# Ledger of designs, part 102: designed miniproteins, single chains

Each design is a single chain, and the fold is of that chain. pLDDT is the mean over its residues in the fold that is shown.

## One batch from the design tools (miniprotein)

Design m3530
Fold by ESMFold2-Fast:
Structure m3530 (fold): chain A 67 residues (1-67)
Amino acid sequence: SEAARLAAARATALEIGKEHPDVAPEAQRFVDAPPELFPAEFARLGGKLIETAGQEAVDRLAAAYAA
C-alpha cells in the first residue's frame, strides 16, 4: 500500500540519517514532511545522499519507497 511505502521510506531515511550525520537534517525534514511535500523532500534527500553517502544509500531509500 502507499501508506506502507511511505512508512518504509521514512524508517529508511531515519536509519540513513543515523549512519550519516551530515544527512540527518535532510532525513528529518523528509520524515516530518506532509504527504503533499513528499516528492520534493524525497528528491532533496536523494540529492544530499548522492553527495555525502553515495549511490548505495540513494538506492536503499528508493527501494524502500518502491516496495
Scores: mean pLDDT 80

Design m3531
Fold by ESMFold2-Fast:
Structure m3531 (fold): chain A 92 residues (1-92)
Amino acid sequence: DPLEEAIKRILEGKHPLVIFEELSKKYNLTPEERERLLKKLFVLHYLAVNPDLSLPLEKMAEHLGITPEQLKEILAELREKYGDEIEKLRNL
């Protein structure tokens, strides 16, 4: 699972763009899968560097270059599938 490995690599202190290139190559991702991975990687990185989520959802979406609806969907998916890993990321 590219996202599970991405979370582990973020916890190791790797940059999202480095993780993106490594995982895109490892998993032979399609352009559509790469786009989804990149958006999720930036959300994960944002959670790691802003663990208190002090910014409103709409402002967080603007900083990440996505819509508030997309951000809400990504956060819900990450919480559902990777809740324990996300909790570790927020407590870095």
Scores: mean pLDDT 74

Design m3532
Fold by ESMFold2-Fast:
Structure m3532 (fold): chain A 75 residues (1-75)
Amino acid sequence: SEAAEEARREAARRAVLATIRALLDEHGDSVTLAQISHALGFPSEYAGEQMFRREFGVSLREAVAALRAERAAAE
């Protein structure tokens, strides 16, 4: 059903964001967009950016910057 597909996409989005948060928690400011893309299962920053724009409607760089700001506010 469409509702089940929506739920699966939302779960996938949460998993992606959780992976990025975990990398930021482990490596802080030293983690690169290429490393984040690789951790998400993509061979390059470009491949990760393409997926992220399609799934989230924003750039990977913007999303990572927002998550870094969230993490900084929590410290």
Scores: mean pLDDT 79

Design m3533
Fold by ESMFold2-Fast:
Structure m3533 (fold): chain A 74 residues (1-74)
Amino acid sequence: DKSKKLKEAAENVRSGKNAEEALKTAAEILKSDPNLKKTAEYLLEEYKREGPVNKEAISKAVAEGVESLRDYYE
């Protein structure tokens, strides 16, 4: 269930718990969907930024990805 994994990854990024692994997981899920490659690319670029990552922007991007996946499977 891609939606569940994305929600879990977003929660982990927001809480700071295993944020690196969570970002990687979210990017892999989004990258596997051709319609969400741009969102995955954004998350990977944010992950590579020096200094504190914008957790709010990441959470928003993951939420958009979750909604897109829901529409795709509906």
Scores: mean pLDDT 65

Design m3534
Fold by ESMFold2-Fast:
Structure m3534 (fold): chain A 58 residues (1-58)
Amino acid sequence: SEAEKRKKEYQRMKLILEFVYTTDEDKQNELLEQLRKLGMSDAELETLKQMNEFVKKK
């Protein structure tokens, strides 16, 4: 259903935001594995890692 798709998309977006804004490397590694299991490619994960670095540096 559309509600089920929205719930999964919300969960995915929540994990992406948590990953980008995390300051804890161990937490980042946990979130990276969760995002990989949700079907994110290595290239997408590398982009998120770069975004995390830029967000931290301001």
Scores: mean pLDDT 79

Design m3535
Fold by ESMFold2-Fast:
Order: structure tokens, then C-alpha cells, then sequence
Structure m3535 (fold): chain A 78 residues (1-78)
């Protein structure tokens, strides 16, 4: 929704963390974004070997607009 366009990057990260793991995982899988390390938690705040969270890696590799689209899709599913 247009409401996501008014949120800061930090607010978007917090919103992603509050979404259920299953919802965020299903949406991320639809975008071709899965866990990069076997056995890693699919939590939005799970930290990789570089010290970056999954959300930080998503923003770095795909950009903030993809994060907004994923959050919008997750919210539309509930």
C-alpha cells in the first residue's frame, strides 16, 4: 500500500521482523530469495557470516523497493 512509501528503512526492517516467519518465508521464496546457508534460520533478523541480517542483505542485493514489495505481498496474504 501507499502507507509503506511513508516508512523509513528502519521502520520497514522492523515491520519485516514482526511478520510471521512463514508469511515472510513464503513471500521471499516467491521472489527467489531463500536461505543462503543450510541450517540458517529464515527469520528476517537472522545474521550471516558477514554480520548482516537477511533484511540488510536483501536491501543490499535487491534494493529497498523489493523489500517494500515483499512486505506488501506478505500483508496482502493476511
Amino acid sequence: SSELDSLSVEELKELAKTLSENLFREVANSYGIGPTVPGESWSADAVDLSGLTRVDRLIKTKGIDVLKEMIRDALERE
Scores: mean pLDDT 65

Design m3536
Fold by ESMFold2-Fast:
Structure m3536 (fold): chain A 105 residues (1-105)
Amino acid sequence: VSVKGVSVSEEEKKSIAKAIADAGGFSLDLNDPDEVETTIAYAELQRLAIKEGAPVKVTSVGSKLSAKAQKAIRGATGFPVGEPVRSAILKNLTEPVFDITYEVL
């Protein structure tokens, strides 16, 4: 399955990443764009798993993410996560922010 990302601002990326980190109970350096984009990339993978109702594995990722975020997410597996992270992802990440191709496991 393939999805096409939409362009979002750096401020929107920080807002999305912070909301997900807060819901997941982890610390995030909002001044590190690689950390912000990696957080969003993993969240999108989990969003796709939620949508499919099954684990999903990344097969390719588009070039609009930083090289570090691309490296982190390639070949990664996402799971349909529970609350409160599930609701935070679905509320804050309504559109894909990068191009991604995945397989349903």
Scores: mean pLDDT 79

Design m3537
Fold by ESMFold2-Fast:
Structure m3537 (fold): chain A 94 residues (1-94)
Amino acid sequence: DPVLQRALQRNQQLLQEWQQQIENEDDPRRVELLQAAIYGYQHSDREVLELALIALLALDSLDAGGAVTEEEVDALFAELRAALAAALEKERAA
């Protein structure tokens, strides 16, 4: 199926792009979010993946001087860290 082949190629490219971003990233907050996105994607953890991507967008908005606040970014990081802790707990219990 050409549509499935194209989707698989895009997914592989996305993971490679995130890994390359980590190697060149000086902001530890962005590194944490990119690692969480990779984890969520590789473990099919939709909550972790969605929270990581939302937090990345929020951090980008904050850095650009947009409408997102530091407090909103901190809240997203707290939610993501809780979701990751729950995911790691389930992995150890399984």
Scores: mean pLDDT 80

Design m3538
Fold by ESMFold2-Fast:
Structure m3538 (fold): chain A 74 residues (1-74)
Amino acid sequence: EEEIREQIEIFKRDLKEVEENYLEKLSEEEKEQLKKLVTGSFEQLKSVAPKSLEEELKELEKLVKEFLKKLDEV
């Protein structure tokens, strides 16, 4: 499904943008909300994604885990 592939690419782009430009500007409350949104959005994508996108999902999962770890460090 092309829509899911596009959503994965947008998700990856959004994570990178936040990490590069906004990470240090986030309040503790904003960080907690963002962790919940990122985790929830990833779980939703994983539940609807076709098996043809399994590799892309694994890459996204790695990026999500790295992003969440960086949020905890700031």
Scores: mean pLDDT 79

Design m3539
Fold by ESMFold2-Fast:
Structure m3539 (fold): chain A 102 residues (1-102)
Amino acid sequence: MEEIEKLLDEIEKKAPESLKEQVQKFRDLVRENAEKLTDEEREWLRGTLLALSEAIPYLTEEQQKKALDLLIKMVEAMKNGDREAARAARDELFRIIVEAQR
């Protein structure tokens, strides 16, 4: 969890003011559900947060908002044991990151 908290701090610092509330909602969701996540789910979350943190400077505000919505959707799916929905949200988020690099 220390690595995840550090990545959440980096994302919050890089996000525009308009998205601070959405970032805070995501942080609260992760903290409330940390004990319910498996080691594999924590690694998926860590890797996804690392990729997003590195990509934020290249994303439009609309892409950042969509990426945060997908992160929230991914954690909600993990919380509910819906691994397929979590994977789908993660894959869509990585698609946004890849498109930003074109």
Scores: mean pLDDT 79

Design m3540
Fold by ESMFold2-Fast:
Structure m3540 (fold): chain A 60 residues (1-60)
Amino acid sequence: MQSAIDQLKQTLIKLGVPEDVAQRIGERLKSTPVSDVEQLLQKLLNKEPLDGRQAALLSG
């Protein structure tokens, strides 16, 4: 079963993010609204610039 979080983790790994870092981001995103996770995934797939909040989800 592919959740939005699982798709986002796979996308990050394909973009060169280490698997352990992608896993930590995935754990953090479990407390994030699904709509925000889906929006973040779409921006990553479309190579669109992230806003400060979205960048913080990936960096913090």
Scores: mean pLDDT 76

Design m3541
Fold by ESMFold2-Fast:
Structure m3541 (fold): chain A 106 residues (1-106)
Amino acid sequence: SERQRTLASVNMSVGANSLALSVARWLWTKGAPESEIVALVKKILGNLKALLDEARAKKLPQAVIDKIEQAIAAVEELVKNPSIEKLDKAIDLLQETGLYLQGLVL
């Protein structure tokens, strides 16, 4: 169905952004400067905001919208006060969002 295709597309986008944050984490642990990591995280934040707009436009369940908003808030906090712990929290929230979306695909 169109709904199933939309949910799968949104889930793929969530997965891609979670992977991008994991790559940023790996680069940071390998000595990339914080400014480079923050620049990557800001690009991911832009992607997540575009994803939120798509989820709203496609009338996805409020629970999905809420989870994307929580992930955006965590990424915004990470941009303001960068730390590995906040990066891990943002990754965890995106992974939780992905698992929830997978449960909705029938």
Scores: mean pLDDT 87

Design m3542
Fold by ESMFold2-Fast:
Structure m3542 (fold): chain A 94 residues (1-94)
Amino acid sequence: STPSDVVNQIVRETGKILEERGYAVRLFDPSTPAEEVRKWVEELRKKGHKRVVVLIPGYSIDEQAELGGFTYTPEERAEIIEAYQRAGVLVSKT
């Protein structure tokens, strides 16, 4: 198991990589209610943002999108995985 501080650092670095690739990114605390995550995603979509990433330490990539009320395209999912690999972590519970 990875220490929480290291996980948080890797997630933060992943967010920076994705922002450089043109994504609108927000890191949420694991205790954040799903409704708050969804509200942020909906507000960005209203503003015309098509490339949105939700990052939550301890959640899988697919679970993060589900909490935001959406799913990633295969291309977006691959870019997120690559960003996590560059940050030194493979984000998967299995």
Scores: mean pLDDT 79

Design m3543
Fold by ESMFold2-Fast:
Structure m3543 (fold): chain A 98 residues (1-98)
Amino acid sequence: PGLKIERRGGEVIVTLSVSGRLQNGRSFLIHVDNGKVKSISASAVGSGTQVTVTVYLERKGKPKEVLATFVLSSRPDDFVTITITFEVENGTFRVSVL
């Protein structure tokens, strides 16, 4: 996946871009350094043309947090570009699907 990490006023913004076929059980893992965030992960689970994506935030010494859950619909064998942007401190995220 494409990864972009930005720092703004003490906040860490992580953008994950993924292009390809939506698949059941597909997972994405992002590790953010400098002691701010240990990892951000996203998993996709579904059947047929529907996939549920759950986005997690993992920090050292804290329980795993669910930032967001959303459902994507696509035709079989369609290629989809998914862009996910996280504002780590506020838990805000944005998704776009082509």
Scores: mean pLDDT 48

Design m3544
Fold by ESMFold2-Fast:
Structure m3544 (fold): chain A 85 residues (1-85)
Amino acid sequence: GSEENIKAANALTAAALSAVGVQWLAEVFPEYKEIGEEARKLLEEVTKLIREGDANKDDPELNKKIYEEALQIAKRAGELAERIE
């Protein structure tokens, strides 16, 4: 339903912001190029999930899975950020 889709979209936004932050920090420090490439891949995953959610906005089970994947991407982005700090 719309509630599950909104929740998934919000989680994807948070994941994207985390990954963008890591990518930006890695661009400031060339020694972290590999971490920046990993963050870019996370952003590609977020983009794919946004498209899947938009195509299936009324599928609550799919949007719950998208939400769970978004939380995992945010966690992975946080782990990458810790490697820069």
Scores: mean pLDDT 84

Design m3545
Fold by ESMFold2-Fast:
Structure m3545 (fold): chain A 94 residues (1-94)
Amino acid sequence: LVEEALELAARAVGLVGKLAEERKDKELLLLAAEASVYLMAAILYAKEGDIKGALEYLKKVLELVKEAAKIGGKELEEAVKLAEEAVRLLEEAL
């Protein structure tokens, strides 16, 4: 469950980064970079057994993926769904 949540979040961030590179969109690239930092924090907190801390950072990742979707539109709809699922799975692990 925790590992699955982190993998889904990583895929969501990866989709934002891929679209940023394809479009050469600096704003999308910045959002992907910021989401990657929060994803790393979530992974570190989960590794320490702090699932609540990991969840707080995954929620920040979801917020950034949703902001990216405002720019990327339909192409990032899957990324939003993956990030939402990641948050749900980690909430269930609490």
Scores: mean pLDDT 88

Design m3546
Fold by ESMFold2-Fast:
Structure m3546 (fold): chain A 99 residues (1-99)
Amino acid sequence: MKELEEKEKKYEELLKKIEELKKKLEELKKKNPEKKKYIDEALLEAEILVGLARIYYGVALLLLKKGDYEAALEELEKAIELLEEAKKILEEAIKEVEE
């Protein structure tokens, strides 16, 4: 299913972007120790969302193994939405720290 492959690529691209944003926030934390608590809270919230996304992705893989492509696609969509939320939190935190 072409849509499944496209969503799998989007999931991988979002994970890569989130790792890049996390590294940038860790660098900003070293330069702005007064904002450490705020940055740590943003990083923790993003980590929780990434953890949940990985659970939904795992469920999608299990459903694919059972041949339930529609249910797998729905769980993969949930994983992507959680990663998009994590990305938004990290981007917002970077913006507020740099301002």
Scores: mean pLDDT 88

Design m3547
Fold by ESMFold2-Fast:
Structure m3547 (fold): chain A 64 residues (1-64)
Amino acid sequence: SDEEKLIEYANKLFSKDREVRLEAAKELQKFLDSENPVVRVNAKSILLFYKNLYGEEAFPEVKL
């Protein structure tokens, strides 16, 4: 489900591996267009928190 994938990628977003974090950020960005409003809101909140915490360099190709 979208909810299960959201949790999976949210966990990967805090990986020690930069490439894993970048993949997770890209996948979470796709959920901004989810038909489920709860998934959209949570994805946006997680990505904004991540951007604020790690900065643009942590995921330079991901746009909100």
Scores: mean pLDDT 76

Design m3548
Fold by ESMFold2-Fast:
Structure m3548 (fold): chain A 81 residues (1-81)
Amino acid sequence: MLSPEELLARMTEVLNDESLSAEEKKAALEEVAREALAQDASAHTLLNIGIAIKEASDLTGVDMSELQREIMAAANRKAAE
């Protein structure tokens, strides 16, 4: 189980890895996001991850809009509980 700090650090590591293609980076970031969802992360943690994904997508040009929407939807569901 990864902490919120470890999840964010892993995302940053993936984005800065010059050996990975855009498709490989997207796949690795999807794995990090899926792990956060599988861990039943809090609404606050999921919101922060969603924001980080949006910022990373904008910075790198990698399209992660679907992943961001899924994470934000999960955060909103948990907030409504």
Scores: mean pLDDT 74

Design m3549
Fold by ESMFold2-Fast:
Structure m3549 (fold): chain A 58 residues (1-58)
Amino acid sequence: SIRDELDKKSEELRKENTKKYKELQKQKKLSDDEADEFTAKLVQEANEKITALKEELE
């Protein structure tokens, strides 16, 4: 059940990050390279938070 909860939280976090990314992309008209870099950064932050949560729950 911990894994199911973690998967649910990770999906919500990714969804929120995607929404924020799209909003910023529309406002700033990011280049493809800048968009890729920004997306990679958001994915890394999401993964770090998921990993930390998983380690805490053990």
Scores: mean pLDDT 71

Design m3550
Fold by ESMFold2-Fast:
Structure m3550 (fold): chain A 85 residues (1-85)
Amino acid sequence: SERDELLATMDGLIGVLEEYVARHPGNEELRRLLDEVRELRKRFEAGELSVDEAERRLRELATEFARLMRRLDVQDPPGQPPPPL
């Protein structure tokens, strides 16, 4: 279902964000993004958000994270890649 697909996408993004936070523990933008995705997932799972509202917000957060990742990977390249899921 669209709901299950969005929850799976949110879980994937949370996992990647947790890895970046672990590598950059002083980065406040990464912690904020992680907290916002976690809150979005909780509210969506609780039925507080429609699929369309959740998808729009997730896209905004994913875009912000993608831009932040590019900046971090250029300035401080990642060490060992996380093991495949």
Scores: mean pLDDT 81

Design m3551
Fold by ESMFold2-Fast:
Structure m3551 (fold): chain A 120 residues (1-120)
Amino acid sequence: MLALKVAELLEELGKLIPELKEELKELAEKLRELAENWDEYVRELAEKYNRPEEVVREVLERLLERIAELLEEALKNKELLPEVAKKYKEYLEEAKRDGEELDTLRKAQMVAGSIEEVLK
């Protein structure tokens, strides 16, 4: 289950970034809850975006695979973690300022995006 793998990686990353430890632990717990109700979540998104459930499932699985890859790269490059934490906080402040709704997957994407930007 990719969502459970992402949750485990987020929790491990949080242990290495003291300032985000509680935030990433909470995000991991929410991802585990999402994994328990995965079929319902896929159905809700399929209805909301008027897409077939199979297409939504494939998109979400590819998204979670990419997030897992980036989290694994961050864990290999621990010297970059302070900059990753800084970028993630900047993204959170920007989203809050812009009134963006941050669901569980969007927050996980923001962590992965912070890693991707720093690893370039």
Scores: mean pLDDT 84

Design m3552
Fold by ESMFold2-Fast:
Structure m3552 (fold): chain A 68 residues (1-68)
Amino acid sequence: MLSDEQIEQLLSLLEPYLTDEELEEVRKNAETKSLKDLFMEIAKILQTKDTDTQLNGHRALEQFAGSL
């Protein structure tokens, strides 16, 4: 389970790439799902975006994972 600080860090990294509604979905998933399932749900959201947003969003996830 991620700490509140880790959830806020993740949301801050994703803020440029996700809508406010999608960020709330990520927050709920971070509180209820495993890290693997959380990343899978974020990847699904990113798949709905343009190529540049997908690339930058995946880089943000990699940066976050490296900080754990």
Scores: mean pLDDT 83

Design m3553
Fold by ESMFold2-Fast:
Structure m3553 (fold): chain A 90 residues (1-90)
Amino acid sequence: SAAEEEKRLEQARKLGEEMAKKLLEGKDIRDVAKELGAKLVSSEYDEETSTTTYTFYLPELGTLITIEVTYDKEKRKIVSVKVTGVSLAP
């Protein structure tokens, strides 16, 4: 039902925000994905913005999450993480 789909999308968004928090704390992206039951399905780097866009699949929710991670090359540190998309998996 639409209500159940909306609930799964909201749960996926909360999981994405938890992922963002852990990445900003300096946790490795593979460890964070494993802890949260997420599978990395794609990654794309934009050199102009120094941003990597990751798409994760959440099997338990049947959803995809897209997050944008901005890295400071001089500081060798993640400086921002943004959840930019949540959708039902095909």
Scores: mean pLDDT 85

Design m3554
Fold by ESMFold2-Fast:
Structure m3554 (fold): chain A 62 residues (1-62)
Amino acid sequence: MVVDATMKKKPAVNLTTGKIYKVGDVIKNAKLVKVLPDGSLILETAEGTVLAAKEGVELTPA
């Protein structure tokens, strides 16, 4: 592949209607590790548990 032109937007989830979360941010007790193109978020809790959530969905505490 020689194409490097990708759409790099601000992958985030607006759980609190005024806050946009981004990779490296902390949501509740989990740190945002990765954002998937599907809108899913990969989070890692302080205890080391990995969570998955969708954009626009409220996260439950670990």
Scores: mean pLDDT 55

Design m3555
Fold by ESMFold2-Fast:
Structure m3555 (fold): chain A 109 residues (1-109)
Amino acid sequence: SSERERIRRRLDEALRRLREALEVLRKGYSREAVEAMLEAAKEIARTALEAAKTGDRELIEYVLEKLDEAIRLLEEAVALVENPEDKLELEIEIGMLRIIKGVLKLLLK
């Protein structure tokens, strides 16, 4: 469906931004890279919740796979940053994505 394709494209774009920001962070600490990762994580969360509202099981399964990748990338970012505030902000986004993942798994039962 057009809605499925739109949500998939939006999710893939947010995940691409997350990967690009992590690559910047791997080359050296950047607050701008951390902020880009936080914004991408929030967009992934919003898009996942939009997918949940559709009731489209195939779309929800796709989103679950992408949430696992996003969580892994954010956990890598936590390991790369030393600033406690940056760690906390990244951990909050990880926590939110894990909660959303739990909710989406319940919708597939």
Scores: mean pLDDT 90

Design m3556
Fold by ESMFold2-Fast:
Structure m3556 (fold): chain A 75 residues (1-75)
Amino acid sequence: SEELELAKGLTVNSIEYAGLVFTSELYNLDMSEELKRIKELLDEAIKNKTKEDLERLREEVRRAVEIMDRRLQEL
Protein backbone atom coordinates (compact mmCIF):
# COMPACT_ATOMS: atom_id res chain seq x y z
CA SER A 1 0.00 0.00 0.00
CA GLU A 2 1.05 3.63 -0.53
CA GLU A 3 0.76 4.27 3.22
CA LEU A 4 3.08 1.32 3.97
CA GLU A 5 5.70 2.53 1.45
CA LEU A 6 5.55 6.04 2.97
CA ALA A 7 5.91 4.62 6.51
CA LYS A 8 8.92 2.51 5.43
CA GLY A 9 10.56 5.54 3.78
CA LEU A 10 10.05 7.71 6.86
CA THR A 11 11.43 4.93 9.10
CA VAL A 12 14.56 4.42 6.96
CA ASN A 13 15.30 8.17 6.83
CA SER A 14 14.68 8.52 10.60
CA ILE A 15 17.26 5.75 11.20
CA GLU A 16 19.71 7.45 8.78
CA TYR A 17 19.25 10.77 10.64
CA ALA A 18 19.90 9.05 14.01
CA GLY A 19 23.04 7.43 12.52
CA LEU A 20 24.29 10.81 11.26
CA VAL A 21 23.76 12.37 14.74
CA PHE A 22 25.53 9.43 16.45
CA THR A 23 28.48 9.41 14.02
CA SER A 24 28.94 13.22 14.21
CA GLU A 25 29.10 13.00 18.04
CA LEU A 26 31.36 9.90 18.05
CA TYR A 27 33.95 11.47 15.69
CA ASN A 28 33.45 15.10 16.80
CA LEU A 29 32.36 16.34 13.34
CA ASP A 30 30.60 19.70 12.96
CA MET A 31 27.42 18.72 11.10
CA SER A 32 25.12 21.17 12.92
CA GLU A 33 23.73 22.93 9.81
CA GLU A 34 23.10 19.71 7.87
CA LEU A 35 21.50 17.93 10.87
CA LYS A 36 19.24 20.91 11.67
CA ARG A 37 18.01 21.02 8.04
CA ILE A 38 17.31 17.26 8.03
CA LYS A 39 15.48 17.44 11.40
CA GLU A 40 13.20 20.22 10.09
CA LEU A 41 12.45 18.22 6.90
CA LEU A 42 11.90 15.01 8.90
CA ASP A 43 9.44 16.73 11.26
CA GLU A 44 7.60 18.22 8.25
CA ALA A 45 7.47 14.85 6.41
CA ILE A 46 6.12 13.09 9.54
CA LYS A 47 3.47 15.82 9.99
CA ASN A 48 2.35 16.03 6.32
CA LYS A 49 2.89 12.36 5.34
CA THR A 50 3.31 13.17 1.63
CA LYS A 51 5.52 11.44 -0.94
CA GLU A 52 6.86 14.87 -2.02
CA ASP A 53 8.06 15.72 1.52
CA LEU A 54 9.62 12.24 1.84
CA GLU A 55 11.52 12.67 -1.46
CA ARG A 56 12.81 16.11 -0.32
CA LEU A 57 13.96 14.56 2.99
CA ARG A 58 15.61 11.60 1.19
CA GLU A 59 17.66 13.93 -1.05
CA GLU A 60 18.91 16.03 1.89
CA VAL A 61 19.84 12.91 3.94
CA ARG A 62 21.75 11.55 0.91
CA ARG A 63 23.75 14.80 0.63
CA ALA A 64 24.55 14.78 4.37
CA VAL A 65 25.79 11.16 4.17
CA GLU A 66 28.14 12.14 1.30
CA ILE A 67 29.48 15.13 3.29
CA MET A 68 30.00 12.93 6.37
CA ASP A 69 31.77 10.19 4.37
CA ARG A 70 34.17 12.80 2.96
CA ARG A 71 34.87 14.28 6.42
CA LEU A 72 35.45 10.81 7.90
CA GLN A 73 37.98 10.05 5.13
CA GLU A 74 39.91 13.20 6.16
CA LEU A 75 40.41 11.83 9.70
Scores: mean pLDDT 87

Design m3557
Fold by ESMFold2-Fast:
Structure m3557 (fold): chain A 59 residues (1-59)
Amino acid sequence: MMDELQKIAQIIADALAAGLSAQQIKDLLIKAGVSAEDAATIAKQVTTGLAEGAAQRAL
């Protein structure tokens, strides 16, 4: 059960390191067997985290 969450986290980490967009991350998650709904939620969380970091840097 925990194995799927670890795989998802690894895909996100690798995609961020490669500079992939949120849409590309979503596509990779779907290809790895994640549902479209879950992939969209994860991609949104990653995008929100990046936006918050950029906003703090602007201060």
Scores: mean pLDDT 69

Design m3558
Fold by ESMFold2-Fast:
Structure m3558 (fold): chain A 96 residues (1-96)
Amino acid sequence: DVEEEKRFLQEFLRTHLGLDLSPEEAAERFQALMLSLKNSPPLPKLTPEQAARRQKVRRELLERGVPEGLADILLAVAPDAETAEEVLAIMREALK
């Protein structure tokens, strides 16, 4: 259900990023972000240290209640983040 997905994005952005957007605005900003990621050059293969850091941050996002698919998208937006808090802060700035 498209409307349910929009409401989910709205609640996610409000709860985790503090962004008070309508469901339509939330969906539009997220769509724009996804299109931006698609136009970015592919990320180089991660080093073992980068992969370990990404897995740590991914686990922290899941512990905060971020769904797996969304966590992977957030990590693509913030590949150099060391904590879930940094990922969410970068995402907040990207979606303002």
Scores: mean pLDDT 78

Design m3559
Fold by ESMFold2-Fast:
Structure m3559 (fold): chain A 91 residues (1-91)
Amino acid sequence: MEALSESDEEVKELLERALELLEKAIKEGKLSQEELSRILGLLLAAYATSTNPKLKEAGRLLLEALKAIEEGNFEKARELLEKARELLESV
C-alpha cells in the first residue's frame, strides 16, 4: 500500500465524491443541473490539484461517465464508473 500525499488524498476524496454522485444519477435515471454543477466542480478541483497519473485517469473516466449519462447511455456510464472505482481503489 502506497501512502498518498495530502494533495493526492484530497484529489482521491473529490473523485470518490464525484463517483458517488454519478452512481446516484444512474440509479435515479436522471441528472439534475445542481448535481451536474457539483460533479463538474469536484472534477475541476481534482484536476487543479492532481499529481498522480492513476487519479488523473480516474478523473478522465468520471468525466466520460458524466457525458454518457447526459447522452442517456447508462450502460457505458456504469462501465466507466467501474473502471474509475478500480483505479481509485488501486491508489
Scores: mean pLDDT 80

Design m3560
Fold by ESMFold2-Fast:
Structure m3560 (fold): chain A 92 residues (1-92)
Amino acid sequence: KKKLVKEAIKLLREAAMKLLKLTKNPTKAIGLLLQVIGIEIDFKKSKDVKKIAEEVLKQVENMKELMKEEGINDKELEKKLKEAKELAEKAK
């Protein structure tokens, strides 16, 4: 369960880094990366795996919204976000 959340966070970090490279305006992408770093910090300090999993799910949705707003169409990024969502849902 803890390993599932850890892997989901890793995928979110990779997705945020890729979004930063693909975006035309880095401000929102930097904000998303900082949110992922916040989740990483919460995961190290918190014993509430379910709460962290919910934070991961919200962040997946935020990243998908940025992709939609900017017309970013990247198969690897979409795959990472789907996998992160599935891992986080299993960890709840």
Scores: mean pLDDT 83

Design m3561
Fold by ESMFold2-Fast:
Structure m3561 (fold): chain A 79 residues (1-79)
Amino acid sequence: MIPKEVLEKSPEARELAREIARLSTEAYQAIDNGDLERAKELIEKIEEIAEKMRSLGYDDVAEFAKQAVEELKKKLEEK
């Protein structure tokens, strides 16, 4: 779920939050398919977006990205 504050703030924040959700879905699929290199690449992209959002002052989106990364890293290590 994309935080309401992000949707009200700017189109850029909204687009980045949607990108995080899309990349997270792709990363889960890559892990399930055994493509660990692809999963790591996607996790890195999410981390880059989180850093960018933090730099822009969108803490809510950065926290959302951080949670997605933590869940993906846990799943990747359990594989």
Scores: mean pLDDT 76

Design m3562
Fold by ESMFold2-Fast:
Structure m3562 (fold): chain A 99 residues (1-99)
Amino acid sequence: TREELVEEAEEILRRHAPEHPEAVEGLTEGVRLLLLGEDEEGLELFREALEDLASPEELEEALELFREAARLIAEGRSEEAREKLLEAVELAGRALGEA
């Protein structure tokens, strides 16, 4: 379910970045909004959570994966969208954990 995917994303983020709870919360809310079809709001929250902690290169990579997930959701390609979204979350979590 959408809720299960949000919980999975939050778990990944908390595992990689336990020292950045505010960023984890922002990224998790971004994922939730994306899954509700609020892709522009979700993308903005995802960017805001990462922009002060991730490098410009890591930020752009994470946002590109997030945009690709949004496109796949819009196309009804749910399995591929899940894969790209979790890839974006993993990258974001690692970037925060290294900060």
Scores: mean pLDDT 83

Design m3563
Fold by ESMFold2-Fast:
Structure m3563 (fold): chain A 95 residues (1-95)
Amino acid sequence: SPKDQEFDQSIDDLITLVRNAAYLKSKGQYGGAGLLQGIMLMIASEVSRRFDDPSVLDLVKKTIDDINKAKTEEELEEVVRDFEREMQKIRDRHL
């Protein structure tokens, strides 16, 4: 449905932002990573409200915390994989 397509697009946008925020942190670009984290929170808040699913915003908040705590590129890659896995579970519940 159009609603399912809009939800899928929003999730794909969040996955792209998480990957980019983790990448920027891995390169020591903390300002850019922080900016993307702000954008992620805005989008996740809107998605959770629009689709009546607080788990999207909760997962994004956890992922931001995990990115900020990560000390290595490998840990950042694990955070991205965990986000993609958990977001796929959320996506599957909506389809």
Scores: mean pLDDT 89

